# Ledger of designs, part 82: designed miniproteins, single chains, continued (4)

Each design is a single chain, and the fold is of that chain. pLDDT is the mean over its residues in the fold that is shown.

## One batch from the design tools (miniprotein)

Design m14832
Fold by ESMFold2-Fast:
Structure m14832 (fold): chain A 81 residues (1-81)
Amino acid sequence: STLAEQLAHQEAVAPEIIAEAVAAGYDRELVTRAVELLRAGEPRERILAAVAKAAGLPVETVEEAARRFGLDVERLRRLLE
């Protein structure tokens, strides 16, 4: 794939993931932040810590929400690479 194809895929996938998470009751800003950190290549633990800090929640609460919603950071990282 070309860089343009990879960017188009990331742009197409990210809006749908954000929309689904918001529809499920998650805060749009927090979900958008998580997706942006994932695209930046941040490791899972840093993404969860940053979202937890922004939300004012314990990291284990954010990890439980990510697991339950199906926000598999490792799988999403593979799809966005």
Scores: mean pLDDT 61

Design m14833
Fold by ESMFold2-Fast:
Structure m14833 (fold): chain A 115 residues (1-115)
Amino acid sequence: MLTFEEVKNLIRNTLEGYIGELRGLAAELAEVDPVASEILRELVRQLDELLKRIEAAETPEEMIKLLEEVKRLISEATDAVIEALRDPRQKARILHFRVVFEESLEFLIKLTKKT
């Protein structure tokens, strides 16, 4: 069984990875769809702030609440991006990113509940 600190390290590393991927997506979209790019940049800013709160989390219950907040922000921002985008291929790319990120968050929430 993983300790809470081991789970927290896994959460931090996972979120840093997805935040990095979001920065890449925002940069790629900057010239093609500036509105979608700005929504993703704002999401990155909000996730960077949540990552600081995740680092400060002292209990599994607090961590679960923060991961649920990450999940809500991802859902809301990706819905807005999909609405802004015109290219069906870019919409599919964002939807795929969302599904993978949400599945990772659900796994991390379940793992945190076991600590």
Scores: mean pLDDT 89

Design m14834
Fold by ESMFold2-Fast:
Structure m14834 (fold): chain A 73 residues (1-73)
Amino acid sequence: GTLEEAERKLEEGRRLIEEGRELIKEGKILEGIGTILRGIGLITEAILIARRIYEETGDPRALEIIERGRKTK
């Protein structure tokens, strides 16, 4: 995985969580929950990619991704 992949997964995951919350507000509860869970999965993948990069390289950009992912969950 790359930092670019982690960034993309983080952005997509956040978008899905927001979309899922909007679906719940519209009364589409099961669809909204499913969408939120998909978003959480993508954020988890982004954090795992970023953690591996940080462990291998010490790149501070990886820490920023981890922090943003943790704040979203």
Scores: mean pLDDT 84

Design m14835
Fold by ESMFold2-Fast:
Structure m14835 (fold): chain A 98 residues (1-98)
Amino acid sequence: SKQIEFLEELVELLQKADEYFQKALQTGDKKALEKAKEILREMKEKVEKNKHLLDPKLYESLLKTLEEAIAEEDPLRGNILVGSMLTGLSTLLVSEKK
């Protein structure tokens, strides 16, 4: 399913962003935070381009949380937002694969 493949791609991007947020938290490296935000901007563009592959409520929720995470200057809060999206999408993927 193209929908399942897209959700898997979004999960991979969120996992990569989480790794950079964790690095920013552990080291205070602002470059790691900016790299995490770069990944979230890439994810936002992919979500907007592939709106037809997402449930409308999921699309609106993801877009809002992505915009909030991109604007967030606190790496701890940014990491919490990424973790929330990752949990939600991973749960949905498990349901879709049953």
Scores: mean pLDDT 86

Design m14836
Fold by ESMFold2-Fast:
Structure m14836 (fold): chain A 82 residues (1-82)
Amino acid sequence: EQERRIEEAELIARKIKAEIEYKDDPEKLAKTLSEIEQAPPLDEKEVEELIKVVEERIKKGEDVESMQIALEDLKARLAEIK
């Protein structure tokens, strides 16, 4: 259950990053989102980058409740990897 929540948090953070990067290219966005869903587990460095993206979203007041849950789950994942 805990591991499943962390996977969902990672997926959400990756999707947010892709949406920002491919804002003006819906075809590349769709392809990238599909690749994210099939991606292997994140390493420590990748989890740290996603934590940064989620913290930036919280700072801007966007989807704060969902982002806080994702942040907690990503931090739990980082602690597990370390």
Scores: mean pLDDT 68

Design m14837
Fold by ESMFold2-Fast:
Structure m14837 (fold): chain A 68 residues (1-68)
Amino acid sequence: SAAEERKERLKRSIELLEKWRKTKNEELAALKAQPDTPEVRKKIENVEKSIAALDQGIEMLKKQLELG
């Protein structure tokens, strides 16, 4: 059904975003292990903003999944 197809698309989107979030968290850990420079600090800020955006996106999709 269209509803089941939409639910499966939402699940796949959530799984993809969670995978990207994991990759960004690994990138953040690697950056935090590097020497403290202005360039590294800027990269950390950008990655943290990306993680925050992914977290918001995941929560929105999970809410849509619960509603049908």
Scores: mean pLDDT 88

Design m14838
Fold by ESMFold2-Fast:
Structure m14838 (fold): chain A 96 residues (1-96)
Amino acid sequence: MARVELPEDLPLDKYEFRGTVHSPREVTLEIKILKSKMTKEEAIEDLKKLFEHVRATAERDGLRIVREEKLSEDEYVFEVETPEGHRVRIVFKIED
């Protein structure tokens, strides 16, 4: 089974993680960077690193990238599809 992995060196105390199961075939994972615990510049750099790590992990695990989009300066979305047609949406967001 393919899975999405987070960077091992990630300072987890600076992030909020939420998973939502919409159906057996669709899951959303939201990763929020807490701007109150870091500068905006650090949050933007961490957001880029998280996005890049998810891309590398998807490629490694043979997942098909169906969406890769910058929605705003503070929000990125990454959507992958498994060979079985299951979709995982990953939203990276800097919290105001």
Scores: mean pLDDT 69

Design m14839
Fold by ESMFold2-Fast:
Structure m14839 (fold): chain A 79 residues (1-79)
Amino acid sequence: SPLAEEIRAFLRSQKLSVEEIVEYMERALEAAKKLRPDQPEVIEILEEALERLKKAKSEEEAIDIMVETAMRIHELEQE
């Protein structure tokens, strides 16, 4: 997907550590719970992503999880 590759390139350019990505996702999950409490599927996707990110062994693995998560949420918002 062209969108997935654009997101991946952007995330790589930020040079974030796994710890910084985890912190970002924790904040995103808390924001989603407050702003979108009626969208349990989005919250579930973010919770699954956060658990995977906590187990990530490299920045590239964390970026892959972030891209997959963004694409899953984008697909839901198009339905």
Scores: mean pLDDT 82

Design m14840
Fold by ESMFold2-Fast:
Structure m14840 (fold): chain A 105 residues (1-105)
Amino acid sequence: PDPATLEQMRALLDALMAHPNARPFLVLPDPSLYPNLSDIVENPMSLTSIREMVDNGEINSMEEFAELVKQMVENVKKFFPPDSAIYHDAQEVLAFFEELYAKLP
C-alpha cells in the first residue's frame, strides 16, 4: 500500500490497542490454556499479529486490514460463549473499529 494507507493502518492499530476492551486481543491466546482453539479457529489472530503483518508489508489494502480485524472478532465469537466477558469485549472493539473505519477519507 501507499505510505498514506500504511499510516492510516498504524493509526487505527494504535487506537485499537489503546482501547480498554482490547486487552484480551493484544496477544495470541496461550495454547496450553486453550488446546482446542486450533480445532475451532484455523487462523488465530491478535492485534500484535495484525501489527506484525502491517509492518512486514503483508497487508496490501485497507479492506484487507479491516478483514483481519473482523476475523479476530469472529474467532472470539466462535470460541467463547455469547454471555462471556471476552465476547462482550470483542463486540466493543469491533464497534469502535467500525466507527473509526467509517470516518476514513
Scores: mean pLDDT 79

Design m14841
Fold by ESMFold2-Fast:
Structure m14841 (fold): chain A 58 residues (1-58)
Amino acid sequence: MLTKEELFELIKEYLRKHKMSVDEFMEETGLSAEDIINPEAEVTEEIQKKILEFIEKH
């Protein structure tokens, strides 16, 4: 399982590559900012899988 920092870096790279905003990414994935941006919260395995599947498909 990726750390929250590693997952957040993957998200930022994806957003930059596709010229997508964080808000747009949240709308497309159905995730909240708390799930992906809050550095004090742990990322669940389900949230991580959802993010990775989204990035892999696009």
Scores: mean pLDDT 71

Design m14842
Fold by ESMFold2-Fast:
Structure m14842 (fold): chain A 74 residues (1-74)
Amino acid sequence: SPVEQLRAEIDRILAETEQRLAATSDPAEKTRVVVEGLSRIEALARQTIAAHPELRDEVARLFYEAVDRLQALL
């Protein structure tokens, strides 16, 4: 389903972000990495809503869940 595909892509982006954060001790670089991850997830969520407007509420929930998970990495 589109929601399952979005979740898998979000999980991949979060895993990549966590690996990049583990590879650096620079706070400015950590901020850039998180902002980049957030931008990628936001773009993917917007694309999914554009293709499947009926899934708007479910996609929004996944997006805010992903934001919380990104913040937890800091």
Scores: mean pLDDT 88

Design m14843
Fold by ESMFold2-Fast:
Structure m14843 (fold): chain A 87 residues (1-87)
Amino acid sequence: EIEKLRLEAERLELLAQLYEQAARALEEGTPEALALAEEIFAVLQAIDPSLDPDAEREERLELLREKAEEYRERAEELREEARRLEE
């Protein structure tokens, strides 16, 4: 139980990092950065099918940042929950 929560928190933290990296690459706007952003976005789309790939760049950037923050908060909540169950 506790181990499952801990593992899920690690998974969400990794997802948050990927969303943040994609957002940063998209914001840089160089051809290399845009290619990296697309590759990361494809991975994220496979993991989170609710992610809309057709959003405009500005809207996509905001969405990626929002998702990164959301996943970080959720990871923190799961770590706290695991700590409480450990007691």
Scores: mean pLDDT 77

Design m14844
Fold by ESMFold2-Fast:
Structure m14844 (fold): chain A 79 residues (1-79)
Amino acid sequence: MEMLRRDIESTEQAIEDLLKEAEKHNNKEAIELVEKARKLVEEARKLLDEGAPPREIVLLLSSASVLLIKVTVMFKVDE
């Protein structure tokens, strides 16, 4: 349970960092993907607070991570 909370916090930090980057580049598609990831993480937090099975929380976090990877590729930060 504490590990899942840390994973949620780490993902929230990544969302904030990528949202700032998307806003600096005025990339509307990236902003929309980051907001979708944020909603998935908010859902995961609610499930954690309600004592839902870890599997459901992990699936939501995995889905959010995939969206964040797509945003990173859109910026081609590392090319």
Scores: mean pLDDT 80

Design m14845
Fold by ESMFold2-Fast:
Structure m14845 (fold): chain A 65 residues (1-65)
Amino acid sequence: SLLELLELAARQYEALGAQGDAEAARKASDYYRVLATLSSGERAERYREKAEELEARAKELQDQA
């Protein structure tokens, strides 16, 4: 499904962001925000939390470059 593809993309970019790719961390954040809008309740909140964490990570990595 589209949701499974979006979650797969989010996780792959998240992994690249963990390895130091600021742009990948930002893309992962964007995908998790989309997943949050397509979800509800606690699941949507977990996706928002991941998006915020990844946005902070992207900024941290950009500042180190």
Scores: mean pLDDT 86

Design m14846
Fold by ESMFold2-Fast:
Structure m14846 (fold): chain A 92 residues (1-92)
Amino acid sequence: MEEDRRAAEEARRGGENAVAAMRASTSVTGAQTIALSAAHEFEELARKHAAHELALRAVVESLRRIGEVAGEKDAATGERVRAVAERIEASL
């Protein structure tokens, strides 16, 4: 439970950091690279914490937020990130 809470907090912080980095990026390519890298890292985190519902819910929430911000610059990238969130949420 405490480990799951820490993982959830790390996922939320990672999501906020990715969003901040995307907003600081002046290029669509830069934002796309950040969003897709974050989606890959969070998919790996979801696999690592497959038994930890709280961590998985935090990962899904973070990916949905990353997808929203990425979609502001490139709709296709936003949709790809949201698809990752939906696949993980389907396993909950």
Scores: mean pLDDT 80

Design m14847
Fold by ESMFold2-Fast:
Structure m14847 (fold): chain A 71 residues (1-71)
Amino acid sequence: MSPEQIKEEVIKYAEELLNDPSLSIQEAIDLTLQRLAELIQAMPGLSPEQRKAIALETMKEVLKLAKEKEE
């Protein structure tokens, strides 16, 4: 899995969770962040800088989706 695929997979997961009526927005965020951490940890050979970049870019998009769902 590439860094770009991790970001896309986590964003897609966030969209699915945010649209689940049984989950609060905060629960959807928490589960999405857990999934992000799991995917980054499961990927061998990533540098610390690459891991940080993936986490920051993905987090930014997830928080944007969560704000749109609140409104």
Scores: mean pLDDT 80

Design m14848
Fold by ESMFold2-Fast:
Structure m14848 (fold): chain A 101 residues (1-101)
Amino acid sequence: DALEQEMEAEEVENMEKLLHELSILFSEAVKKAEGHAKKLQSREEATKHFFNSALNGLEKSIEELMEKAEETDKSLLPEADTVVLLFNSMVNNAAKAMIRT
């Protein structure tokens, strides 16, 4: 138990750090997108709805990543950086799309 709890605590700590970093990155990206969207009356609500959908997707991806890390092994941890990069790219592309005519 002590060894298992120690190993599990390390995995949880790594996942919590990833979740915290993703939350900050996504929050800043949404904040930037909202700044641009406020100038686009007809797209403001559509943009918020899109980002709410993206947030739900991020939440599900984090849940799946955590569940698989617990079920399979730590091999999923090296892919955490890829998840962060993909979501950052997606939000950035969405923000650019809102600005384009």
Scores: mean pLDDT 55

Design m14849
Fold by ESMFold2-Fast:
Structure m14849 (fold): chain A 65 residues (1-65)
Amino acid sequence: MELEEKILEVIKELGEATAGEVWARLRARGINVSGSTVSKTLKRLEKEGKVVSKKVGGLTYYSLA
């Protein structure tokens, strides 16, 4: 099961999202994944140049690169 593809899909739908918002959307879709796994995957996707991060009000938002 490709978690990375599902995370990218959620970010595309939301435009920009926190790790918590991505996790909530995945749970709503019946995907049983931990918040720590979502956070680690987002950091990997940022390292791969697939997403970019922006800090707003003490929160980190991710969007498609």
Scores: mean pLDDT 82

Design m14850
Fold by ESMFold2-Fast:
Structure m14850 (fold): chain A 71 residues (1-71)
Amino acid sequence: SEELFNQVLALLKASKDADDFVSLLAAMFPLTAEQRAALRARVRELWARHGDDPELLAREVAAFLEELLAA
């Protein structure tokens, strides 16, 4: 959703690095330990591929979070 994208983008802009971003996401969303591990792996992958495109990175992370939270 656009609302989730805007939240994720705001957290990304507040983050110093990929690990900080994952920590902020885990604090905002009710994730299990397994979901947090999956999110960390996905964020690290996306940061390596799209770290210079914050809007694309945020949109991909928002889509992944939406999938995790729907499970």
Scores: mean pLDDT 84

Design m14851
Fold by ESMFold2-Fast:
Structure m14851 (fold): chain A 82 residues (1-82)
Amino acid sequence: SMLRAAAASAAIAALTLGRSVEIALDVEETRRALIEANAKLTGVTELTPEEEKEVEEAARLAAEAAREGLVEEVAEELRRKL
């Protein structure tokens, strides 16, 4: 759980800072990218319902920050949690 949450946070930071803002604006696309990144880091493609919820919440926060123009601030906060 904690390891996957950290991987999701790292993926969001990469998406918001290293990728197009348009990707972060789409919650579903961000969620998909986070699951893919987590699978590459941990080798796990299937998440528990609790882990799926964590990834979805992280993706929602990233999309919200992008819409409000707070991408850099949220990405910095996420980096601090890694």
Scores: mean pLDDT 57

Design m14852
Fold by ESMFold2-Fast:
Structure m14852 (fold): chain A 70 residues (1-70)
Amino acid sequence: AAEEKRREVAELREAMRRARERARGVIDQLRAAGAASTPEQAAEFQAKVAETERQLEEAVRYLEEKARAL
C-alpha cells in the first residue's frame, strides 16, 4: 500500500540521517585525536577520516537507491 511505501521511505531516510550523525561523531573524534597527536599520527587520523567519509557516501548511495526503488 502507499502508506507502507511511505513508511519504508521514511525509515530509509531516518537510516541515512543516523548514518550521517554517526559518521560526524567518528570524524569529530578522529580530528580531535589528530590535533592532540604527532604529525605522523595526524596523517593516520586524516586517512581514517577520508575512509569514514568514503564509507558514508557508499552507505547513503545504497540507501538512496533502495528508497528510489520503492
Scores: mean pLDDT 82

Design m14853
Fold by ESMFold2-Fast:
Structure m14853 (fold): chain A 87 residues (1-87)
Amino acid sequence: ARAALEAAIARLEELKKTMPSEYQPLVDNAIRLAREALASDDRLEIEINLGMIRIIRGVLKLIGAPQELLDAVDAVIAALEALLAAM
């Protein structure tokens, strides 16, 4: 679970390097929230951070982010859901 989340975060960080600057603050916030969740053993903190990443994903879609970026954020969401299921 944690290894899958680390891999998903790493993919998002690599993809960020190729993205237009307008998406970068939202992607940075998603990465930060995912890293906080990865470092946490608190189920509630992980659930809150997952909720915030879902909101970021929605905003990215609204502002026209490429599907590749949305897919990378969806991978982080899926990895966080798997982490919660394993707790």
Scores: mean pLDDT 86

Design m14854
Fold by ESMFold2-Fast:
Structure m14854 (fold): chain A 57 residues (1-57)
Amino acid sequence: MMVEEIYRKIKELMEKKKLSLPQAAVIIMNEKSDLPQEEQERLARAVAEAVKRVREE
């Protein structure tokens, strides 16, 4: 998943389910445990960057 897709998913979780940023990030990070290591690392980096973007605006 690209940073843009993760950013949008975080925003959707925050808006639709009224979750906080940490809660939305945790939900997306849980997907990481179901993927191969390469994909887990990719998602972890993308989540970190998406979280940074949400925090900075």
Scores: mean pLDDT 74

Design m14855
Fold by ESMFold2-Fast:
Structure m14855 (fold): chain A 57 residues (1-57)
Amino acid sequence: TTTYTRSLPAVTVVTPDNVEIKTGKTFTGTGSSPVEAADEAGLQVKKEVNKQIEKLK
């Protein structure tokens, strides 16, 4: 069985309110397909962005 891995670099996101949010780290997703690995990595980024937004409230 083959496992796929996708890594996304640290990124900066600007919200509609012009607040700059930096993820500050690389995220890695794994899955049974390239798409699943990419989706998992994307979910990790989304969680970090949401966490940073909550810290600003």
Scores: mean pLDDT 72

Design m14856
Fold by ESMFold2-Fast:
Structure m14856 (fold): chain A 88 residues (1-88)
Amino acid sequence: SEKKKEYEEILEKTMKELEELRKKTLEEVEKNFDLPEERWKEIRERMEEVNRLLAELRAAEAMGDKEKVEEIRERGRRLLREWQEREA
């Protein structure tokens, strides 16, 4: 089924993008262990958001909700863009 293949492709891309965002957040923690408390709060909030998106993605995957997976993918991309812009 073409619809099933499209869903699987979107799901795979979404998972990779969220995993990349999570990895970059962890790398930021590792590089900046001596950061001020306010910076740690920002990093923690970002990690919490990424973990929440991953949990929502797993729920959407279980339900076969392609539209929800795509929504989560766009949310993850917006977070990644915001993070990159703050680092520039």
Scores: mean pLDDT 72

Design m14857
Fold by ESMFold2-Fast:
Structure m14857 (fold): chain A 84 residues (1-84)
Amino acid sequence: SKREDLLQAIGHVLRAMGDLYQVALDGKGNKELTQRAMEAAQEGRDLARKAGDEGLARHADRIYEAAKKSYEKGSPEAAKELFS
């Protein structure tokens, strides 16, 4: 259902934000944390779109892009910018 998809999307987005917040705090582009954040943000985005919540999907996509940049660069900068 849309409600179940939205609750799952929120859970995945929260997990992705937690992993990226840890990256920002540690000041290191930890590959495992950034990869986990990318996977969680992507799942959250897809579930939000399926539920028709374009706002949540856009927010998840922003988190995904920050995680992807941090992963590819091995740097915490994009994660830090997300929480500035």
Scores: mean pLDDT 88

Design m14858
Fold by ESMFold2-Fast:
Structure m14858 (fold): chain A 70 residues (1-70)
Amino acid sequence: SPLAERIAQLRADRDATRRQIAELQERLQQLLADPTTSERDIAHVQTVLGLFQAALDTTEALIARLEAEL
Protein backbone atom coordinates (compact mmCIF):
# COMPACT_ATOMS: atom_id res chain seq x y z
CA SER A 1 0.00 0.00 0.00
CA PRO A 2 1.15 3.62 -0.46
CA LEU A 3 1.10 4.08 3.34
CA ALA A 4 3.31 1.00 3.91
CA GLU A 5 5.74 2.23 1.20
CA ARG A 6 5.94 5.68 2.85
CA ILE A 7 6.59 4.08 6.28
CA ALA A 8 9.36 1.91 4.73
CA GLN A 9 10.98 5.03 3.18
CA LEU A 10 10.78 6.93 6.50
CA ARG A 11 12.39 3.96 8.33
CA ALA A 12 15.23 4.03 5.76
CA ASP A 13 15.62 7.81 6.31
CA ARG A 14 15.60 7.24 10.12
CA ASP A 15 18.33 4.58 9.87
CA ALA A 16 20.45 6.86 7.63
CA THR A 17 20.04 9.78 10.09
CA ARG A 18 21.03 7.52 13.04
CA ARG A 19 24.23 6.54 11.16
CA GLN A 20 25.03 10.22 10.45
CA ILE A 21 24.49 11.09 14.15
CA ALA A 22 26.83 8.24 15.22
CA GLU A 23 29.53 9.47 12.78
CA LEU A 24 29.15 13.08 14.01
CA GLN A 25 29.36 11.94 17.66
CA GLU A 26 32.61 10.07 16.86
CA ARG A 27 33.96 13.16 15.04
CA LEU A 28 33.05 15.33 18.07
CA GLN A 29 34.99 12.96 20.38
CA GLN A 30 38.01 13.15 18.01
CA LEU A 31 37.86 16.98 18.00
CA LEU A 32 37.57 17.10 21.82
CA ALA A 33 40.64 14.81 22.12
CA ASP A 34 42.72 17.15 19.86
CA PRO A 35 44.19 20.12 21.82
CA THR A 36 44.65 22.06 18.52
CA THR A 37 40.88 22.01 17.78
CA SER A 38 39.20 25.44 17.86
CA GLU A 39 36.08 26.15 19.95
CA ARG A 40 34.46 27.24 16.66
CA ASP A 41 35.00 23.80 15.06
CA ILE A 42 33.56 22.08 18.17
CA ALA A 43 30.54 24.44 18.17
CA HIS A 44 29.95 23.79 14.44
CA VAL A 45 29.84 19.98 14.90
CA GLN A 46 27.56 20.39 17.98
CA THR A 47 25.19 22.59 15.93
CA VAL A 48 25.07 20.10 13.02
CA LEU A 49 24.54 17.22 15.50
CA GLY A 50 21.60 19.13 17.05
CA LEU A 51 20.01 19.62 13.61
CA PHE A 52 20.28 15.90 12.80
CA GLN A 53 18.86 14.98 16.23
CA ALA A 54 15.86 17.31 15.62
CA ALA A 55 15.35 15.71 12.17
CA LEU A 56 15.50 12.22 13.75
CA ASP A 57 12.91 13.18 16.39
CA THR A 58 10.59 14.52 13.65
CA THR A 59 11.00 11.37 11.50
CA GLU A 60 10.41 9.01 14.47
CA ALA A 61 7.26 10.95 15.50
CA LEU A 62 5.94 10.76 11.91
CA ILE A 63 6.66 6.99 11.70
CA ALA A 64 4.79 6.42 15.00
CA ARG A 65 1.79 8.45 13.78
CA LEU A 66 1.62 6.65 10.40
CA GLU A 67 2.09 3.17 11.99
CA ALA A 68 -0.94 3.91 14.23
CA GLU A 69 -3.00 4.30 11.00
CA LEU A 70 -2.09 0.77 9.76
Scores: mean pLDDT 90

Design m14859
Fold by ESMFold2-Fast:
Structure m14859 (fold): chain A 70 residues (1-70)
Amino acid sequence: SLKEEFKKLLLEVAKKVGDDSVTEEKVDLIVEAVEAGNMELLEKTLEGLRSKGASEEDIEKLRKLGEQIA
């Protein structure tokens, strides 16, 4: 499912850049917010990942998956 793909990618990217703030619980909260049409928590999380060295390709893929879930 799109939600499972999004969760797996977000956790993988966070692990890759060492962002310990991105827990499974936080990912579930992001999914709930996105399903309600609120992209704020996702965008803040993506900015944190970008600042820690996440690729723009991974950031854009996560944003697009979030938009598809919304």
Scores: mean pLDDT 86

Design m14860
Fold by ESMFold2-Fast:
Structure m14860 (fold): chain A 58 residues (1-58)
Amino acid sequence: SMADIRQRTIQVLQQQAEQGRQLRKQAEESTDAQLAQQRLQQFAQQVNEVDFQLNDES
């Protein structure tokens, strides 16, 4: 049970991290690197904001 819960949690986090990695890769490969980098930073801030808001409310 704990192993299954841990695996699911890890997979969710890995999926989120993968999205961030792909955005970073797009920024590096893109001819519109400036725009892609801005979107990557926006995504990172969005993820951090969710975590901060949860901690702030607790």
Scores: mean pLDDT 69

Design m14861
Fold by ESMFold2-Fast:
Structure m14861 (fold): chain A 57 residues (1-57)
Amino acid sequence: MVPAETIVAVLNAAREESGGQGDPWAVIAGGRTVTDPAELEVLVEARARELGLPVPA
């Protein structure tokens, strides 16, 4: 499970990438609507690793 601090950091980075105007979850998902929490967690972990943020093993 990704720590809440890492999730917040990933969402903030996604907001910056979109200029603050887009849905941060849609940015992380490449414009897709994702409603499965498990899929969202995988996407957040992948993005966090790209940003060099702490992700549990």
Scores: mean pLDDT 71

Design m14862
Fold by ESMFold2-Fast:
Structure m14862 (fold): chain A 89 residues (1-89)
Amino acid sequence: MKITVAPIVFEEVNGRLVARATVESDDPDVIVLGFVRSGGQAARPMRVTKSGNTWVAEGTVEPGARAYVAAMLRGEPVHAQASGTAVAP
C-alpha cells in the first residue's frame, strides 16, 4: 500500500494561522490523524476532510505550536506508514 503525507504548511486564513497537511493514498481505508500542541496545553485534534484519494488535515495554530500528522491503514497495527511534524513560524 502507498500512503504519502505532504510537508505541513502554515497559512494565514482570515487573520488566523492554520496548519495544513495533505495525505494521498491508493487505499480508501486509510486513517488520518492530526494534532496541534501549544506550550503547556493538551494536544488538540485537527479537522480531517476526505475528497477522493486525498485527505486534508487542518487546524488553527498559534506561533510556536507544533503540528503532527500521521496516516495509517485501518484495521491493523501497520508499521508507521507516513507522518510529518512542523513548528509554526
Scores: mean pLDDT 73

Design m14863
Fold by ESMFold2-Fast:
Structure m14863 (fold): chain A 71 residues (1-71)
Amino acid sequence: HMKLTPEQRERRKARIDELRASLTPEEQELFDKAMEEIKKVVPDEDERLSVALTAAEAIKFHPEAVRAELA
């Protein structure tokens, strides 16, 4: 169980938004699909932010691997 301060949550959200904005439209669709699955599986909000950041980075650097997992 991970606990973030409000400042850390806002910084993490900003980083996720920045990464998503830097993605291609196809990669943004992959990220949005991954986020819908993450929301169903990860009930803790702070843990969800950590997983979301990891997913955004995975799509940025390894989009084919993420696409395969979501197919």
Scores: mean pLDDT 76

Design m14864
Fold by ESMFold2-Fast:
Structure m14864 (fold): chain A 84 residues (1-84)
Amino acid sequence: GKKITKEELENSLKAAEQNLKAGLYDRALVTALRVKKIAKELGYEEIMKKAEEIISQANLPDDVRAEAEKRADELYKKEKEFLE
C-alpha cells in the first residue's frame, strides 16, 4: 500500500497555499488541518507549523471551521493506515 511521505505532505501544503491564493479558503483549511494532524502523528514539526500558518490565513467563521475540522478528521482517519 502507499505510505504517506514528507514530500506528499509538503505537496499538500503547496496545494493548500494555491487554494488560499485562489480564494478557496474552505478547501485550503480542510487540506491544512488534515496535513497538521498527519504531521503531528509523524513528528514533522516544520510541516505542522506551516500547516498552522495556512489555517490562520484561512480566516473563516467558527461554524465553518468546525465543519472543516470534521472533514479533516474523516480524511485523517482514512489515511491513518498509510502512516509510517
Scores: mean pLDDT 79

Design m14865
Fold by ESMFold2-Fast:
Structure m14865 (fold): chain A 94 residues (1-94)
Amino acid sequence: DVEELRKRIAELLQEFGKRFKELIDEAKKKGVPEEKIEELENQVLGELIRLLDETEAMIAAGVPAEEVLARFREGLERILEKARKEIEKEIKKT
């Protein structure tokens, strides 16, 4: 059921948004410059748009819902990990 699948995707996006906001709030507290926060937010938005486009293509191709959800979840985790690493690099720049 595509409707149930889209609901699950929306729930995962909402969870991602909360986790990413916490990561950004922590980066700001640790003194990461506003310019770098903006660059990172724009990068993550671009990566999310690409992941959503890939996910829609999988749905259109008839890929099983379980596989679509697994790959979408993996994609979100990769985006968060990459963002976390970029923040860590910025904090370490002295």
Scores: mean pLDDT 86

Design m14866
Fold by ESMFold2-Fast:
Structure m14866 (fold): chain A 65 residues (1-65)
Amino acid sequence: SPEIEKLKAEIERLKAQIDRLNALIEKYSDTNPVAVAMAQREVDELKKRISDLETEIKKLENAEK
């Protein structure tokens, strides 16, 4: 369904954002603890959003059964 495809695309976008933030964390781990802490919080928020979107996909898939 278009809604499930849209949610899957959003999850992939968020995963790409997490990958970029993890690269930033590795780059600045020894030099900028504030930037690392901010990036870690953003990663945690993005992981929560992915979990919520995966739950929404499961609800939509179950509604079609």
Scores: mean pLDDT 84

Design m14867
Fold by ESMFold2-Fast:
Structure m14867 (fold): chain A 71 residues (1-71)
Amino acid sequence: SREELKKELREIAPSLSDEQIDELVELAEKGDWEGVDRLLTRLYLEGVITPEQAERIGKLLEEYAEELKKK
């Protein structure tokens, strides 16, 4: 579910704000992968997340969006 995804994202990157998590999820739901990549890059450059966290976040968002397409 969306709420389970948000919890997993917070566990991966506790430094993410609720607004940043919501923006990432919304971009993934829209299939805006350029937007996801830009936001993750910005968060990395701002020191909010590490490259490992960005990779793991991207993978979870992709898996979530794939599941939504199957419904």
Scores: mean pLDDT 84

